Designed miniproteins, single chains, continued (4). Designs and how they scored, part 40

Each design is a single chain, and the fold is of that chain. pLDDT is the mean over its residues in the fold that is shown.

## One batch from the design tools (miniprotein)

Design m13364
Fold by ESMFold2-Fast:
Order: C-alpha cells, then structure tokens, then sequence
Structure m13364 (fold): chain A 65 residues (1-65)
C-alpha cells in the first residue's frame, strides 16, 4: 500500500522490514543507497519489493559503506 511516502522513505521502510542495514537519501531526483557489507543481494530484493509498491522508482545508485 502506498502511504504518500517519498521513494527514499519507501526504500528505507522496506530495508528496515527486511533487516537490511542501509541509509537512503534523495537528492536532485536521484536516490542514493548506502549499504553495510554483505547486503547487496538483500538490497536488490528490498529494492524490487519497494519498486512494486511505488511503480517507477527514479534513478537509483547503490554504494557499500
């Protein structure tokens, strides 16, 4: 269900629910995802789940911290 959240907030909520350690930020229409080590596969899963909820995620960039 869409609860009037930004794309960054939707991703952050999905990561929290799935236990993925990540920080999500939105700047200039791009979404920046900062991951803890060993989370890239779980992050793809979380992004797919959040994408299904929003339909049309804007430019995503993923970084490992």
Amino acid sequence: MVIELTAANILAAAFEVLGVKATVEEKDGKIYIYLEESTPEKTKEAVEDAEAAKKGFGNLEVYVK
Scores: mean pLDDT 62

Design m13365
Fold by ESMFold2-Fast:
Structure m13365 (fold): chain A 65 residues (1-65)
Amino acid sequence: SDKEELEELKKQFIEYWKKHLEAKDPEERAEYTKKAVEILKEIKEKFGTEATSEVLLEVHEELEK
C-alpha cells in the first residue's frame, strides 16, 4: 500500500541521514547524503510535497534537531 511504501522510504531516509551524520570520511559522507536526497526526491515524486514535508518533520523530531 502507499502508506507502507511511504513508511519504508521514510525509514531508509532516516538511516542514510544518520549514516551521513556519523561518517568521518568526507567521501563516505557525500555518498550517504546523495542517497538520502535521492530517497527524498522519490517521496516527493510519488507522494507529493505535503508528504515530503511530513517526513522531514518526523525526521527532525526523531533526531531532536
Scores: mean pLDDT 80

Design m13366
Fold by ESMFold2-Fast:
Structure m13366 (fold): chain A 68 residues (1-68)
Amino acid sequence: SEALARAFVQRNSGLSEEQAEIVVELARRVLEGEPLERAVAELMKRLGLSRTQATALLEGAVTLLREM
């Protein structure tokens, strides 16, 4: 669920609730067919995350959203 995806992001990153919602929104776009690399680049730009951190958070959030 989106709530579980947000909780995962916050626990694993120290991001605020608002920042975690951005990660979940981008993970939703990946599920809808957006390339992961595009979503990673957007997170790096918007939240200042490293590529490794952005990739890990997006992959985790995508997995949790699939289990809705």
Scores: mean pLDDT 82

Design m13367
Fold by ESMFold2-Fast:
Structure m13367 (fold): chain A 78 residues (1-78)
Amino acid sequence: MKIKNIGPFPVTVRVKIERDGKVILDETLSLLPGDEVEIPAKVGDKVTFTDPATGLSETVTFEKEGDEKILGNLLVKL
């Protein structure tokens, strides 16, 4: 899975990946505008994005390869 900052400002986000009820990744990412990072999420994984400044989180599950979602200024693509 790829995470790209498509906004004009730096973004800090905590990313947690859960597979079959187990946490396989829990990392805080700092992304400058245009930065892209690859993380080891697969189809059916639960991926939680948390804003550490607000504590607000959103969980997404990707159903197939090439699925994408926009989370504020982040483009997330499996």
Scores: mean pLDDT 84

Design m13368
Fold by ESMFold2-Fast:
Structure m13368 (fold): chain A 67 residues (1-67)
Amino acid sequence: MEEKRREALEKAIEAAKNGDADTAVQYIAEALRYTTDPEEQRKLLSAVRAALAGDYETAIKKLEEAL
């Protein structure tokens, strides 16, 4: 289900670029459902924290690293 993970990450990046933390976090949570690697899970959790803190630049960077 790598395609669904990629789609969720792309939508999370778009939401973060629009400054929409709630939508970004929702799509990161969806991507986490398809992410089994612990290091990738930690990157996505880091992106959640950055988005909630309003640090969209860091959130986008972490999400792009997870693609």
Scores: mean pLDDT 82

Design m13369
Fold by ESMFold2-Fast:
Structure m13369 (fold): chain A 63 residues (1-63)
Amino acid sequence: MLEAVLRHQEVAVELGHDVAAAGDVPEDLERARRVAEEYSAEKGLKLRVLDTAVGKAAARALG
């Protein structure tokens, strides 16, 4: 069942890219965070890794 793993990783990569690009625009960064939180809630525990990845990307973009 690698399909779920690949999709999960793809979402994390795309979100990381968007968060990094939105580093100078707080509104875009906040929107990216909301999307990640909704997606994580929908998929449950499997997306805890996504939440961690988003946190690291946001910290780097804001730092």
Scores: mean pLDDT 56

Design m13370
Fold by ESMFold2-Fast:
Structure m13370 (fold): chain A 85 residues (1-85)
Amino acid sequence: SVLEKVEEALSTINSLIDLINSGIENNNKELLKAGVGLVEKKLPEIEKVLEEAERDPSVPKEKVEELKEKLEELKKLKKKAEELL
């Protein structure tokens, strides 16, 4: 279901945020490169899930907004990681 895709996307975003934050905190350039690469790979899939969720009235509005906010957080964090490379 679309809701299951949203939950998977949120889980993926949180894992990527944790990975990049770990790389920043530990000055681990290899981890930052890996994290940025994973974001680049996963971002188009996550954006498609968000677009699908916005069009599906069975997905709670609050879940759509949560996904939007987390996606923007991930994008900002990716830019910060890229600046450190």
Scores: mean pLDDT 88

Design m13371
Fold by ESMFold2-Fast:
Order: sequence, then C-alpha cells, then structure tokens
Structure m13371 (fold): chain A 68 residues (1-68)
Amino acid sequence: GMKDELMKKRAELGALTAQGAALAAGSPEAVGTGSYTDTKAVGVGEGPRARGTVTYDVSTGKTTIEVE
C-alpha cells in the first residue's frame, strides 16, 4: 500500500542519514558498503527495494547514493 511505501522510504532515508552521521563521527571504513547493483537486490524480483549504489567519497568526505 501507499503508506508502506512511504514508511519504507523514510526508513531508508533514516538509515542513510545515520550512516552519514557515523562517517562524520570518524568511521571511514564504511567505504563501498552499500552496493545494490551487484548484490541480492538484483535477485529479489518483486521486492520493494530501491536499487542503487551507496558510496563514501574519501576525497570529499561525503556519502553518495545513486538510485537506478
């Protein structure tokens, strides 16, 4: 349903925000931890998961998400 989609997107944004805060607090080892393009998300078929890649850029100190 519509509410489930909104709640899931909020949870995903919350998780990304928490990850960004953890990286800002000095956890640089989280590099390359959120690739969905080459992981189990490809095999889900009907899963309501956003497909994308999450990358920590050590040169800028920013977390980037690219949604496909």
Scores: mean pLDDT 50

Design m13372
Fold by ESMFold2-Fast:
Structure m13372 (fold): chain A 75 residues (1-75)
Amino acid sequence: TEELREQIDKLAEEASRAIEAGDLGKANELLRQIKELIAQIPDPDLAQELLNEVQLKTSEAGTRQARRERERLLA
């Protein structure tokens, strides 16, 4: 449903923020919740699309976090 898609998007945003903040415990818990919600989607193509979107967002957040830490260590 649309509500499920909204919940997944909101949790993905929160997970990305947690990754950028270096809170890996919170990020892992949010990612677990996202996977549980995606598992409830009856359309496998939509489920795969949403999973790919979450993976892209979290990968980008991880890259930003790594860049910030590198800049901090080099300062």
Scores: mean pLDDT 79

Design m13373
Fold by ESMFold2-Fast:
Structure m13373 (fold): chain A 83 residues (1-83)
Amino acid sequence: SEIEKAKNILELMKEALKNEESLTAWEALLIAGLAEFLAEKFKDNEELVKEAKEIAKKAKELYLKKSSEEEIKKIEEALKKAK
């Protein structure tokens, strides 16, 4: 069923978020967007909506963290080239 597929996708997203070091900022943002999409698509399923929103929140937090780290590394490399 569509609900079973959505639950499987959310479980895969949860597993991916546990391996934070393996995800790019863009991948974290994509996970957040997909989780929010699933919450809207299955809005009548309260348990699925709750889990999807929780995943979206964690993914957004990871995106902000990763974006800051990537920006810092970009600045460090630019400074190394200037020396």
Scores: mean pLDDT 83

Design m13374
Fold by ESMFold2-Fast:
Structure m13374 (fold): chain A 90 residues (1-90)
Amino acid sequence: SIKEKIEKLLKELEEILEDVLPQLSEEEQKAFRELMELLKGYAEAVANKDEKAAKEYEKRIEELIKKASEELKEQLEGLLETFKEKLKEI
């Protein structure tokens, strides 16, 4: 099901974060955790065909990334794009 694919994708992202989080600052760790929560909300909105909620999460994700440091910004954008591409293929 789409829900199972979403949960699997989020779990894979969490596993990646467990490897990199100890190397990041507290602010960077918070940004990644916030991004994951927003990605989960976005994915659920897409699964439910709630276009309004999906756009709201997308906006919040963009705002989070814009507030990040330059070096972290590219990493967060890369994670978001990878997530969106995989979600679109579902």
Scores: mean pLDDT 78

Design m13375
Fold by ESMFold2-Fast:
Structure m13375 (fold): chain A 120 residues (1-120)
Amino acid sequence: SLLEQVKDALKYIAETEEKHAEWLEKLRPQLPESAQPLVDELIELEKKTAELAEEAAKTNDLEILKEIVELERKVAELLKELIELTRDAPEELRSELEHALRVEEHIIESLEKLIKLLES
């Protein structure tokens, strides 16, 4: 059902954001000092998005889903900034950051499609 798809998407988002936050916490000491405030903001946003996704999984409130989309957009924008700040970093690190950004963009697209279906 559409409601089951929404709950599955929210669980996936919560797990993905928690994994990204943990990965960024482990990477933080390896990143330039100039990037650390942005990494800290990104970690906090990802943890907040995971918490909200867990809450939303208990309800199918369309407004909460829209709030998650806005938080995911902020996460994607900060990831783009982090990629730019780390452009001189090893290719392996840049590849991982670009992969994380693609995952976030996929989440945004999937949620927007689900919201559109729920509004129909």
Scores: mean pLDDT 85

Design m13376
Fold by ESMFold2-Fast:
Structure m13376 (fold): chain A 77 residues (1-77)
Amino acid sequence: SPVDELVEKVKDWLAGKLSASELNEFLKGYSLDTIFEAEEKLLEEMDPYSRETILALSTLTLQAMLKYIEEKVKKKE
């Protein structure tokens, strides 16, 4: 599923197998719903208070927020 694919990309980034730049480019291709479902799955599979989990959720949430802002700006024109 797209959620499972995104979760694996986030885990690859945390393991140093994927760059932050590459992860951010992939995140542009995912829906907001998929990003939030991936955050929920990461919270189930990882220690919620670990540095790795906090970094993953922060990254996903920031990219979702930027995507939301961009879509809102497009609607004003």
Scores: mean pLDDT 81

Design m13377
Fold by ESMFold2-Fast:
Structure m13377 (fold): chain A 104 residues (1-104)
Amino acid sequence: MATVTVEAGDGAAGQRALAEEMAAALGGDARVSTTPAGEIVVEAEGNGGRVRLVVSGGRVELWAEANGKRAELRTDAAGNVTGVVADPAAGALAGIELEGEVSL
């Protein structure tokens, strides 16, 4: 399993790189879409796992499940982490940190 670092740079390029890295960590594919409201949604499914990332108004919501392991991470509009729930054995998600690692 691969470690995924959440590292969003200059908009679209950083978001695409994040989608590709998430897909690689799960061993599947990723879909990136944008809503009319400017929300960026990343969905990936494969190798027994699913990931959904939503970026909106400076907030990030990450939900991930792989091989019976789950991680959920949320930030508020100021970029503060408001919720983290992770299985200690979630190796594919062990490198996901929003504090200091995500810039929108």
Scores: mean pLDDT 54

Design m13378
Fold by ESMFold2-Fast:
Parts: structure tokens; sequence; C-alpha cells
Structure m13378 (fold): chain A 73 residues (1-73)
């Protein structure tokens, strides 16, 4: 959902640089480019998490949610 994806993006934005890099590395292994992640963070900064979530495909949303959950455990 946009709400679940938005929460994952907001969490990612608040993570340390080291934890953000871990999410980026996991996403690259799952076919989501670093540039896509940086674009999402830029959109979140400018327009908020829901607008950032809308920029992602369903597959990218699932990968992002899973990567953020993995880094937080």
Amino acid sequence: SNEETGKAIDTLYKLSGEQQQKVIDLLKKRGVSEQTVLNVLDLHRKFGSIEAAKSLSEEQRKALIEAVKEVLK
C-alpha cells in the first residue's frame, strides 16, 4: 500500500548513513538501482513519503519494504 511504502521511505530517510547504505546494497542485489533510491529520498524531502511512494513500481515497493525491515532487525 502507499501508506506501508510511505512508512518504509520515512524510516529509510531517518536511518544513519551506514544503515541507508545497507538498504541501498540490498536493493541493488534485488534489481533496484542506487539512483532509484536516491530519487525516492529526494522526492520524500520535497513532497513527502506518499508522493515518493507513487514514483515506485509495485515490485520496487515490495523490495524497498523488505530491505528496510531486514536492516532494522
Scores: mean pLDDT 86

Design m13379
Fold by ESMFold2-Fast:
Structure m13379 (fold): chain A 78 residues (1-78)
Amino acid sequence: SGDFPLSLFIKDPEKAAKYIVEEIKKLPTEEAQFVALKSIVRAFGYFMTEEFRKAFLEEAKKYLTDEQIKEIESLFPE
């Protein structure tokens, strides 16, 4: 199991977002990375601040298509 410090969502959301995306980038395929990112948003999206969401999407945009980014963005709760 990876270290996942939930406290970073509050104290340093940009650093937490970057850490999560960098760990997911280590997965062997773009499909696996996309599925993992969607799973994180579904599991923790309710606790994600606007600052975290913005940083998370900016880091994900470096590795995913525009269509994949739009799908991830649609999964964030209102």
Scores: mean pLDDT 75

Design m13380
Fold by ESMFold2-Fast:
Structure m13380 (fold): chain A 94 residues (1-94)
Amino acid sequence: GPHLSEEEKRAILEEELELARRLGLPEELIELLRRLGEALLNEDYAAAKAALEEIVALLLERTSDPEEQEAIRAGAAGVLASLERKIAEKEAAA
């Protein structure tokens, strides 16, 4: 079965960020992806949600195509809902 150490998870994050650079993503987006990844690794779901909302806002500012804007919102919606659920679960456990 899959077993990843914290070091291996961080190595995968760095590989994903390097792939994003090679694909020509802007450095501001790569920095937000790093913040999202680090927040998820630290189980800081509030910080992860904030980073994802900033990613969505940045992507929406970079396109004037309504179909692309809807695809960006739809692509983020499931992850945002999952993060909100994790935040609520963590608050209920306190």
Scores: mean pLDDT 82

Design m13381
Fold by ESMFold2-Fast:
Structure m13381 (fold): chain A 74 residues (1-74)
Amino acid sequence: MMDQAQQYLRQGAQALSAGDFETAAQYFQRGYELSTDPWLKVGAYRALSVAYEQLGNPKKSAEYREKADRLLAE
């Protein structure tokens, strides 16, 4: 259910706040996979973009930002 997806996104946000960017990316990825809500999917991709930027991977950050923008265009 979406509640499980929201739980992973919440854990990702906590990891991001703690500076555990790799752990945050893993939680956001799992939250995306379990999400059926387009808004949660957009949020997960935007959060992945932030996590990868903090990890020093601007290419991956840009890829996830682009994916989030595409979901909003649909």
Scores: mean pLDDT 83

Design m13382
Fold by ESMFold2-Fast:
Structure m13382 (fold): chain A 79 residues (1-79)
Amino acid sequence: SMEEKGKEMVEKIQELVKKAEAAEGEERKKLLLEALELSVKMAEETLKLHEDKLTEEEIKELKEKLKEEEKKVKELIEK
């Protein structure tokens, strides 16, 4: 089910963050970037689930905000 896929993604993200907390330097950055990528994918799948409840304009605005936040977090990780 979509809910089970969401749970698996959350568990994967949590595992990556936990590994990142124990890691340093480039390995930490890699793990955090992988966690970010999965978080973005999960947000995009959640948005698809609610497409029937949202206007095309609202969906576009939410996707643009998601991309902007992804860019900001990625820049913080890559520092």
Scores: mean pLDDT 78

Design m13383
Fold by ESMFold2-Fast:
Structure m13383 (fold): chain A 100 residues (1-100)
Amino acid sequence: SKEEILKVTREALKKLYELAEKYLDPQTFAEVKAIMDKRFKELEEKAKTLSDEQAKILARAFVAYAKNLLIEYAPESQREEVKKEADKIVEEFNKKLDEI
């Protein structure tokens, strides 16, 4: 269902925020969070008029975007570790989304 798709996407976003808070300075974290919050609201609005299959495609695109944004803003010395942890979050998200 669309409600389950958005719930699973919110859970993934929360985990990415926890990762961002761990690796980014507070100012950079606030900026990245603001961008992600805006994009997620856009996803929620678009999802209202889409099929479940279309909503899944947008949810996957959003979570991939959020992962890449976090990696790009991460300190260079920590990027490999951030990528590893973010990839795990995205993999778990995609598995849950496939079960819906």
Scores: mean pLDDT 89

Design m13384
Fold by ESMFold2-Fast:
Structure m13384 (fold): chain A 76 residues (1-76)
Amino acid sequence: SADKEKLRELIKKAKEELKEKNVPPYLMNQANTLIDFIESILDSANSRQVQALIEQLKKFMEKIFEELEEMKKAEE
């Protein structure tokens, strides 16, 4: 479905952004754990579940990048 394709594309973009922003290993491991979980259930997920997973991934990625900015400021 279009929603599943959208989620797959968001996962691809998330993986690319994590690599580009040089995310620390512990945050990378947290992100990969969530992505692996989403990928494991994606084929069996209904439309409601896919929408929930999209929101969960977006919020999680925002939190990761906020934590990166806070860490960067703490070193200055």
Scores: mean pLDDT 81

Design m13385
Fold by ESMFold2-Fast:
Parts: C-alpha cells; sequence; structure tokens
Structure m13385 (fold): chain A 73 residues (1-73)
C-alpha cells in the first residue's frame, strides 16, 4: 500500500540520517532530514485519501534518499 511504501521510505531515511550524522556529512544530513519529513507528510496525506499529494511527496523523499545514499558511499 501507499502508506506501507511511505513508512518504508521514512525508516530508510531515518537510518540514512543516523549514518550521515555519524559520518559528519552535512549535505547527506540535510537530504536525509528532508526525506524523513516528506515521508511523514506522505503517510498523513495517504491516510486522508490524498493519494496524488502523497505520491508527489514520496517521489521527493525517494530522490533525496538516493542522493544521500550516493554521498555516503
Amino acid sequence: SLIEEARELRERAQKLLTDAESKGNKKAVILARRAVGLAERAIEYAKQGHEDVARTLLEGARADIEEAEKLLK
């Protein structure tokens, strides 16, 4: 479900945030924090039936997660 996808991305972003903070990578921290916020907002919009808004937010979260993951290699 869209809610499950959003929860998965939130968890992934939270783990990236912890890793980015431990490594002192400021850009990755900013991206991971933004991704957490976007995924959390997506969960709330999906719960309210606003699936199009939730999908747009998840696209943003996914892009930020992917960029942060590349920075932390």
Scores: mean pLDDT 89

Design m13386
Fold by ESMFold2-Fast:
Structure m13386 (fold): chain A 58 residues (1-58)
Amino acid sequence: SDAEFEALLAELAALTATIPEYELDVAARTLINRVTGRRSPLPTVVQARAALAELRRL
């Protein structure tokens, strides 16, 4: 759902604010690794959940 996706992006934004290696481009729906420059698209809730789980393991 849109509400679930927005909530996941908000959690990712809060988490990336505490992890200097990562940035969230909300408009582009993309997670950016600032060290490698790699951009990971988040087109659906599935990718957003996976990204959140991965960052929570750091």
Scores: mean pLDDT 83

Design m13387
Fold by ESMFold2-Fast:
Structure m13387 (fold): chain A 80 residues (1-80)
Amino acid sequence: SLTEAARALRARIAADPAVDAAVQALVDEAMALLRAKGSAEQWQAFRERLRATAARLGLDPELFELEVLDRVAERLREEL
């Protein structure tokens, strides 16, 4: 199920320092783009890099994108 797949992804992030570091880097990059009011082209390049990172790590690109965006939303709530 989608819920089980999401839970497995979060467990993998918690257990794998390389995956955790990649997620943190992507969240930080997204936050920097938001603060800089990044262009559509910069956001497109970010999404392509995010999906390439998921593929390289053997993760589902769609679930990985949703998890990164959820973490960005949490950071925005903490800063606003």
Scores: mean pLDDT 86

Design m13388
Fold by ESMFold2-Fast:
Structure m13388 (fold): chain A 95 residues (1-95)
Amino acid sequence: SGGSQLLVDLTRLHLRGLVQELQDMLDNNEPLSDIKDQLQLTLDFLNSVIDYLKSRGEKVPDWILQARQLLQDALKNPTRENFQKLVQQLQQLLS
């Protein structure tokens, strides 16, 4: 349905926004706890998108599953270096 495609497109825009926000937070030396909270909110959002698409019997795009994995990996070891790596990986994924 058009609604599910719109959700996928909005998810891409949301993640592009996260990349910019995360870069700004890192550049401003914001607390790692605040960055972690932002990533957790985005992970919760991605899980909701995935659950919705599955409930509709629709295919979850591989890039959404990959984005979720990248966020989970960064949250498993929440360091400035891993958050910088996450920015680069998400930029490449969303290109």
Scores: mean pLDDT 90

Design m13389
Fold by ESMFold2-Fast:
Structure m13389 (fold): chain A 79 residues (1-79)
Amino acid sequence: AAGSLFGAAGQLFRTAREIKDIDPELSKELQRQGQELVDKGIEAGNTNSISNREGDQIYLEAMKKVKEAREKAKELEKK
């Protein structure tokens, strides 16, 4: 569970860096969401409070946001 949250956070941070010059507002939002997942992952790792199913769901949601952000940035770069 915690590993899924840390993995999701890492993807959000990488994507935020990639789009920083293209969409600074979205970049900041992805950084904030990534930090929230790190904090939640640390808590979950200490308490086992998040199930594997919940962790997988959070990871899938983060990956959808990563895909949408990258697609949006790619469209903005083409203009």
Scores: mean pLDDT 77

Design m13390
Fold by ESMFold2-Fast:
Structure m13390 (fold): chain A 70 residues (1-70)
Amino acid sequence: KMSLETWLLNELHRRFPEAPPSLLAEAANYAVKKVFGKSLSEMPDMTAEDLSEEEKKELLEEAERYIRER
């Protein structure tokens, strides 16, 4: 099983290969908080398989927006 954090970081790295890992981590945490109202640390057992395709799309859109604003 792939954790939500690992899946999201891998997708962001694929889309923004030049972005530093710290920025990708910030973007991932921002997106999760925005979409679910909880931090990644509050959902340690959440996996990518637990997410709907709509939730995955929303997470990526919010994370990409965060990266673009920096």
Scores: mean pLDDT 82

Design m13391
Fold by ESMFold2-Fast:
Structure m13391 (fold): chain A 55 residues (1-55)
Amino acid sequence: SPRSQAFMQAQRVADEARAAGLSDDEIRARIRAVLDAAGFSPAETDEIVDLIMHG
């Protein structure tokens, strides 16, 4: 589904940003951009960002 694809893309973007040595704030911003573009609500975006940052 488009939502599953967006979640996988968000995880990939987070991994790439971590590998590049970006700050936690920069990683969070990149994850948010992917989820926002995919039509996730602010509440859903906050939950998924937290999940990816803590996993």
Scores: mean pLDDT 86

Design m13392
Fold by ESMFold2-Fast:
Formats: sequence, C-alpha cells, structure tokens
Structure m13392 (fold): chain A 78 residues (1-78)
Amino acid sequence: GLKELAEEIEKLLKEAQSDPNTPQEVIEQLQKALQAVKNGDLQSAIQYLVQASFQARKAGNDELADKAIELAGRLSGL
C-alpha cells in the first residue's frame, strides 16, 4: 500500500544519502518524492522518482536508478 511505498522511498533516500558519490540533485528529487507521497500527491511523487532515476543513471548509479523507477511504477499502479 501507500505506507509501504513511502517507507521504501525513505529507505532509498537513506541509501542515497549514505553514498558520498550520489549527486545532491538525486537526493533532492527523492526528498521531494517522499514529501509528495506523504501529501497524497501521487502524480508529483511519480515525476520526482522518474527524475531521480534519470539523474542517478546519468551519474552512473544504475542500481539507484532502477530502484527509483521501480518505485515510480509501483506507485503508478495505485
């Protein structure tokens, strides 16, 4: 459900923050996605996760990018 997705976004955000190679822009997009989910703004949350995925992939972090896009897909299925 939505609570579990918010928890997974928070976990991904913490993982991104623990990696010094994660661009600040990726962290900012994940923070915005988490806030949007908490506010019930699912469309904005999806857009922020897609942007986080794009920027993570540009930075060479395919694992972070894949996790972000997977969460966006799961959120869009609600």
Scores: mean pLDDT 87

Design m13393
Fold by ESMFold2-Fast:
Structure m13393 (fold): chain A 85 residues (1-85)
Amino acid sequence: SEKEKKKKEINELIFELSRAVSEMLQAHYAGDKEKLKEYIERVKELVKQLEAKYEENKDVLSDFEQKSIQSAISLGKDAIKNAEK
């Protein structure tokens, strides 16, 4: 169904965001400033995509799904803020 397809897309974005944050932390620990910059931009793009999917689908998402998405967005934004210090 369209709803199941949207859920899959959102879950895939959450997993990709988590992976990108992990790669950003690894680049930070390695002192690789160029890769760190690339992963910061990747995390920013994934947050933007997830926010767009959330706004498009918020009326059909359960309270639990909405909180999960908002938590992922907040974690991504916090990770960017800390990486840019």
Scores: mean pLDDT 83

Design m13394
Fold by ESMFold2-Fast:
Structure m13394 (fold): chain A 80 residues (1-80)
Amino acid sequence: SEEVKEGIIKAAEEAKKRIIELAGPEVEELAEKGLEYAKKGDIAAATGQFLEAAYLKPEVREEIEKVAEEFAKEVSELMS
């Protein structure tokens, strides 16, 4: 439904915001790609882009991985 799509986009926008806050502007392109994949409904690709930001910034890797996991969980709950 449209409500599920809106929920997925909102979850992706929150993940993008949190990742940029944690890692700074160097991850902005990856976070934006994650959001764009989520808008297309490609949740695996969206999650992959968010996780790629963790590898670019190892000092905050665990925090970014947690954001990506929370995004995937939120989307799974919306689609159930």
Scores: mean pLDDT 86

Design m13395
Fold by ESMFold2-Fast:
Structure m13395 (fold): chain A 67 residues (1-67)
Amino acid sequence: VDEKELEELKEKLKRLEKAKEEGLMSERGIQYLEQAKEALKNKDLETAKKYLELAEKEGVRQYLELH
C-alpha cells in the first residue's frame, strides 16, 4: 500500500465531504463520494481514486452551473 497515495486520497475525501456538507455537490457527485468511501474502507486505492475524481468533476460542474 502506498502510504503517501492513501494520505492524498483521504485529504481529497475530506475536502469533498466538506463540499457535500455545504450543499455544493450534486446527487451524482454524492453517490461517487460514497463509492470512494467504500473503496477506501476496502483499501482499493485505484477504485477510490477513480470515484474521487468523478465526485470532484461532478461537484465543480454543478457549482459552475448554479453560479
Scores: mean pLDDT 76

Design m13396
Fold by ESMFold2-Fast:
Structure m13396 (fold): chain A 79 residues (1-79)
Amino acid sequence: MIKGRTFTYDSPEEARRAALEERRQGLEEMAKVLGFDLDTIRRLAAGEEVDLSDLTPEQRELVKALAEEYRRIDAELAA
């Protein structure tokens, strides 16, 4: 084995950003599988007030949870 770059990333910051990007893509895929509108999740993650009246209370809580995770990932990527 050769000493040097042990995996794809040179720095902890690059590794962190790549992991966050992968998590964001996984969350987007999960939202699609669950039948949620990705635009709704992104708008909620951006702090927009979105009318979720067409959803059940359980679906609203799930959408909010997905949006909160998306917001956390976006905030970390922006830092």
Scores: mean pLDDT 73

Design m13397
Fold by ESMFold2-Fast:
Structure m13397 (fold): chain A 82 residues (1-82)
Amino acid sequence: MVILSEELREFLSSFVPDFDTSKRTLSIDELLAVVKKMLDFLEVPEDVKEKILAKLKEYLEQHLGETLSLEDFENIINEALE
């Protein structure tokens, strides 16, 4: 289970209106599904979406039970875009 910071939940809800901001914990698969919806809303190219989702999955598998902050999330996206 991944623990989401309040800031990250608010950020995700700004792009995914059906996202339940009261959900403090998600499985890796649930979070990846929400992020995919965000990237689809932003019309991110498919190859870039795959890179971001792969990098996020790798990070989450190494940091299970830790709080994922908005800053951590932004850093993962930036690393995937290199």
Scores: mean pLDDT 82

Design m13398
Fold by ESMFold2-Fast:
Structure m13398 (fold): chain A 79 residues (1-79)
Amino acid sequence: MEEELERIAEVLEVSVEEVREVIRTMEERVGADGLAAVKAAAELKELNRETGNQRTPEALALHERATAWQREGAERERA
């Protein structure tokens, strides 16, 4: 957990404490797994950096996954 959070924080260029706060806030607001969402965001940023911000199938798949997490959270709040 801690090593994963440190890696995410490094990729997103924020502190580990900020990553923890985002996870907590996302779980409260959207009812989704905040950790999975920040991991998807970090992977997308890493891929965009490697590909020069080009749209690759991998980057699009990660974006769709992050969007699906937001939608699922909204559905849970409605249910």
Scores: mean pLDDT 64

Design m13399
Fold by ESMFold2-Fast:
Parts: structure tokens; C-alpha cells; sequence
Structure m13399 (fold): chain A 71 residues (1-71)
């Protein structure tokens, strides 16, 4: 499905250390909540604490929102 495709694209970007704002976009298009995105990030990056993961996702959300305003 399109949701599963978008989720896989976001995972590939995160695993490669690619654009976090673009990965966030794909997760949102897959219908994922902030909490679900945080859980996925912690699975890929088990070195992160919950606070660190939440901060990274919040920063990605802010970057994504700024990019959408410019477009």
C-alpha cells in the first residue's frame, strides 16, 4: 500500500542518515503519529534516550513546517 511504501522510504532515509525533514514528511504521509515516529527512531537508533528521540522528531517537525511555508 502507499502507506507502507512511504514508511519504507522514511526508514531508508533514517538508516542512511539522510534528510530528517524529508523522512518526517514520508512518515506523516503514511499517517503516523509523533509517538509512532519516535518509537521507530528509537528502534533504528537504540543509542538515543526517549528525551533525545523526542527532541530530534520535534526538530524535524519544525524544519518540515518551515519548508512547507516557503513552498
Amino acid sequence: SKKEENRRKALALLERGQDMAEAYKYFKEAGMTEEEIIEVLKRIRPDLTEEQARRLVKNAENAYKLLEKIK
Scores: mean pLDDT 75

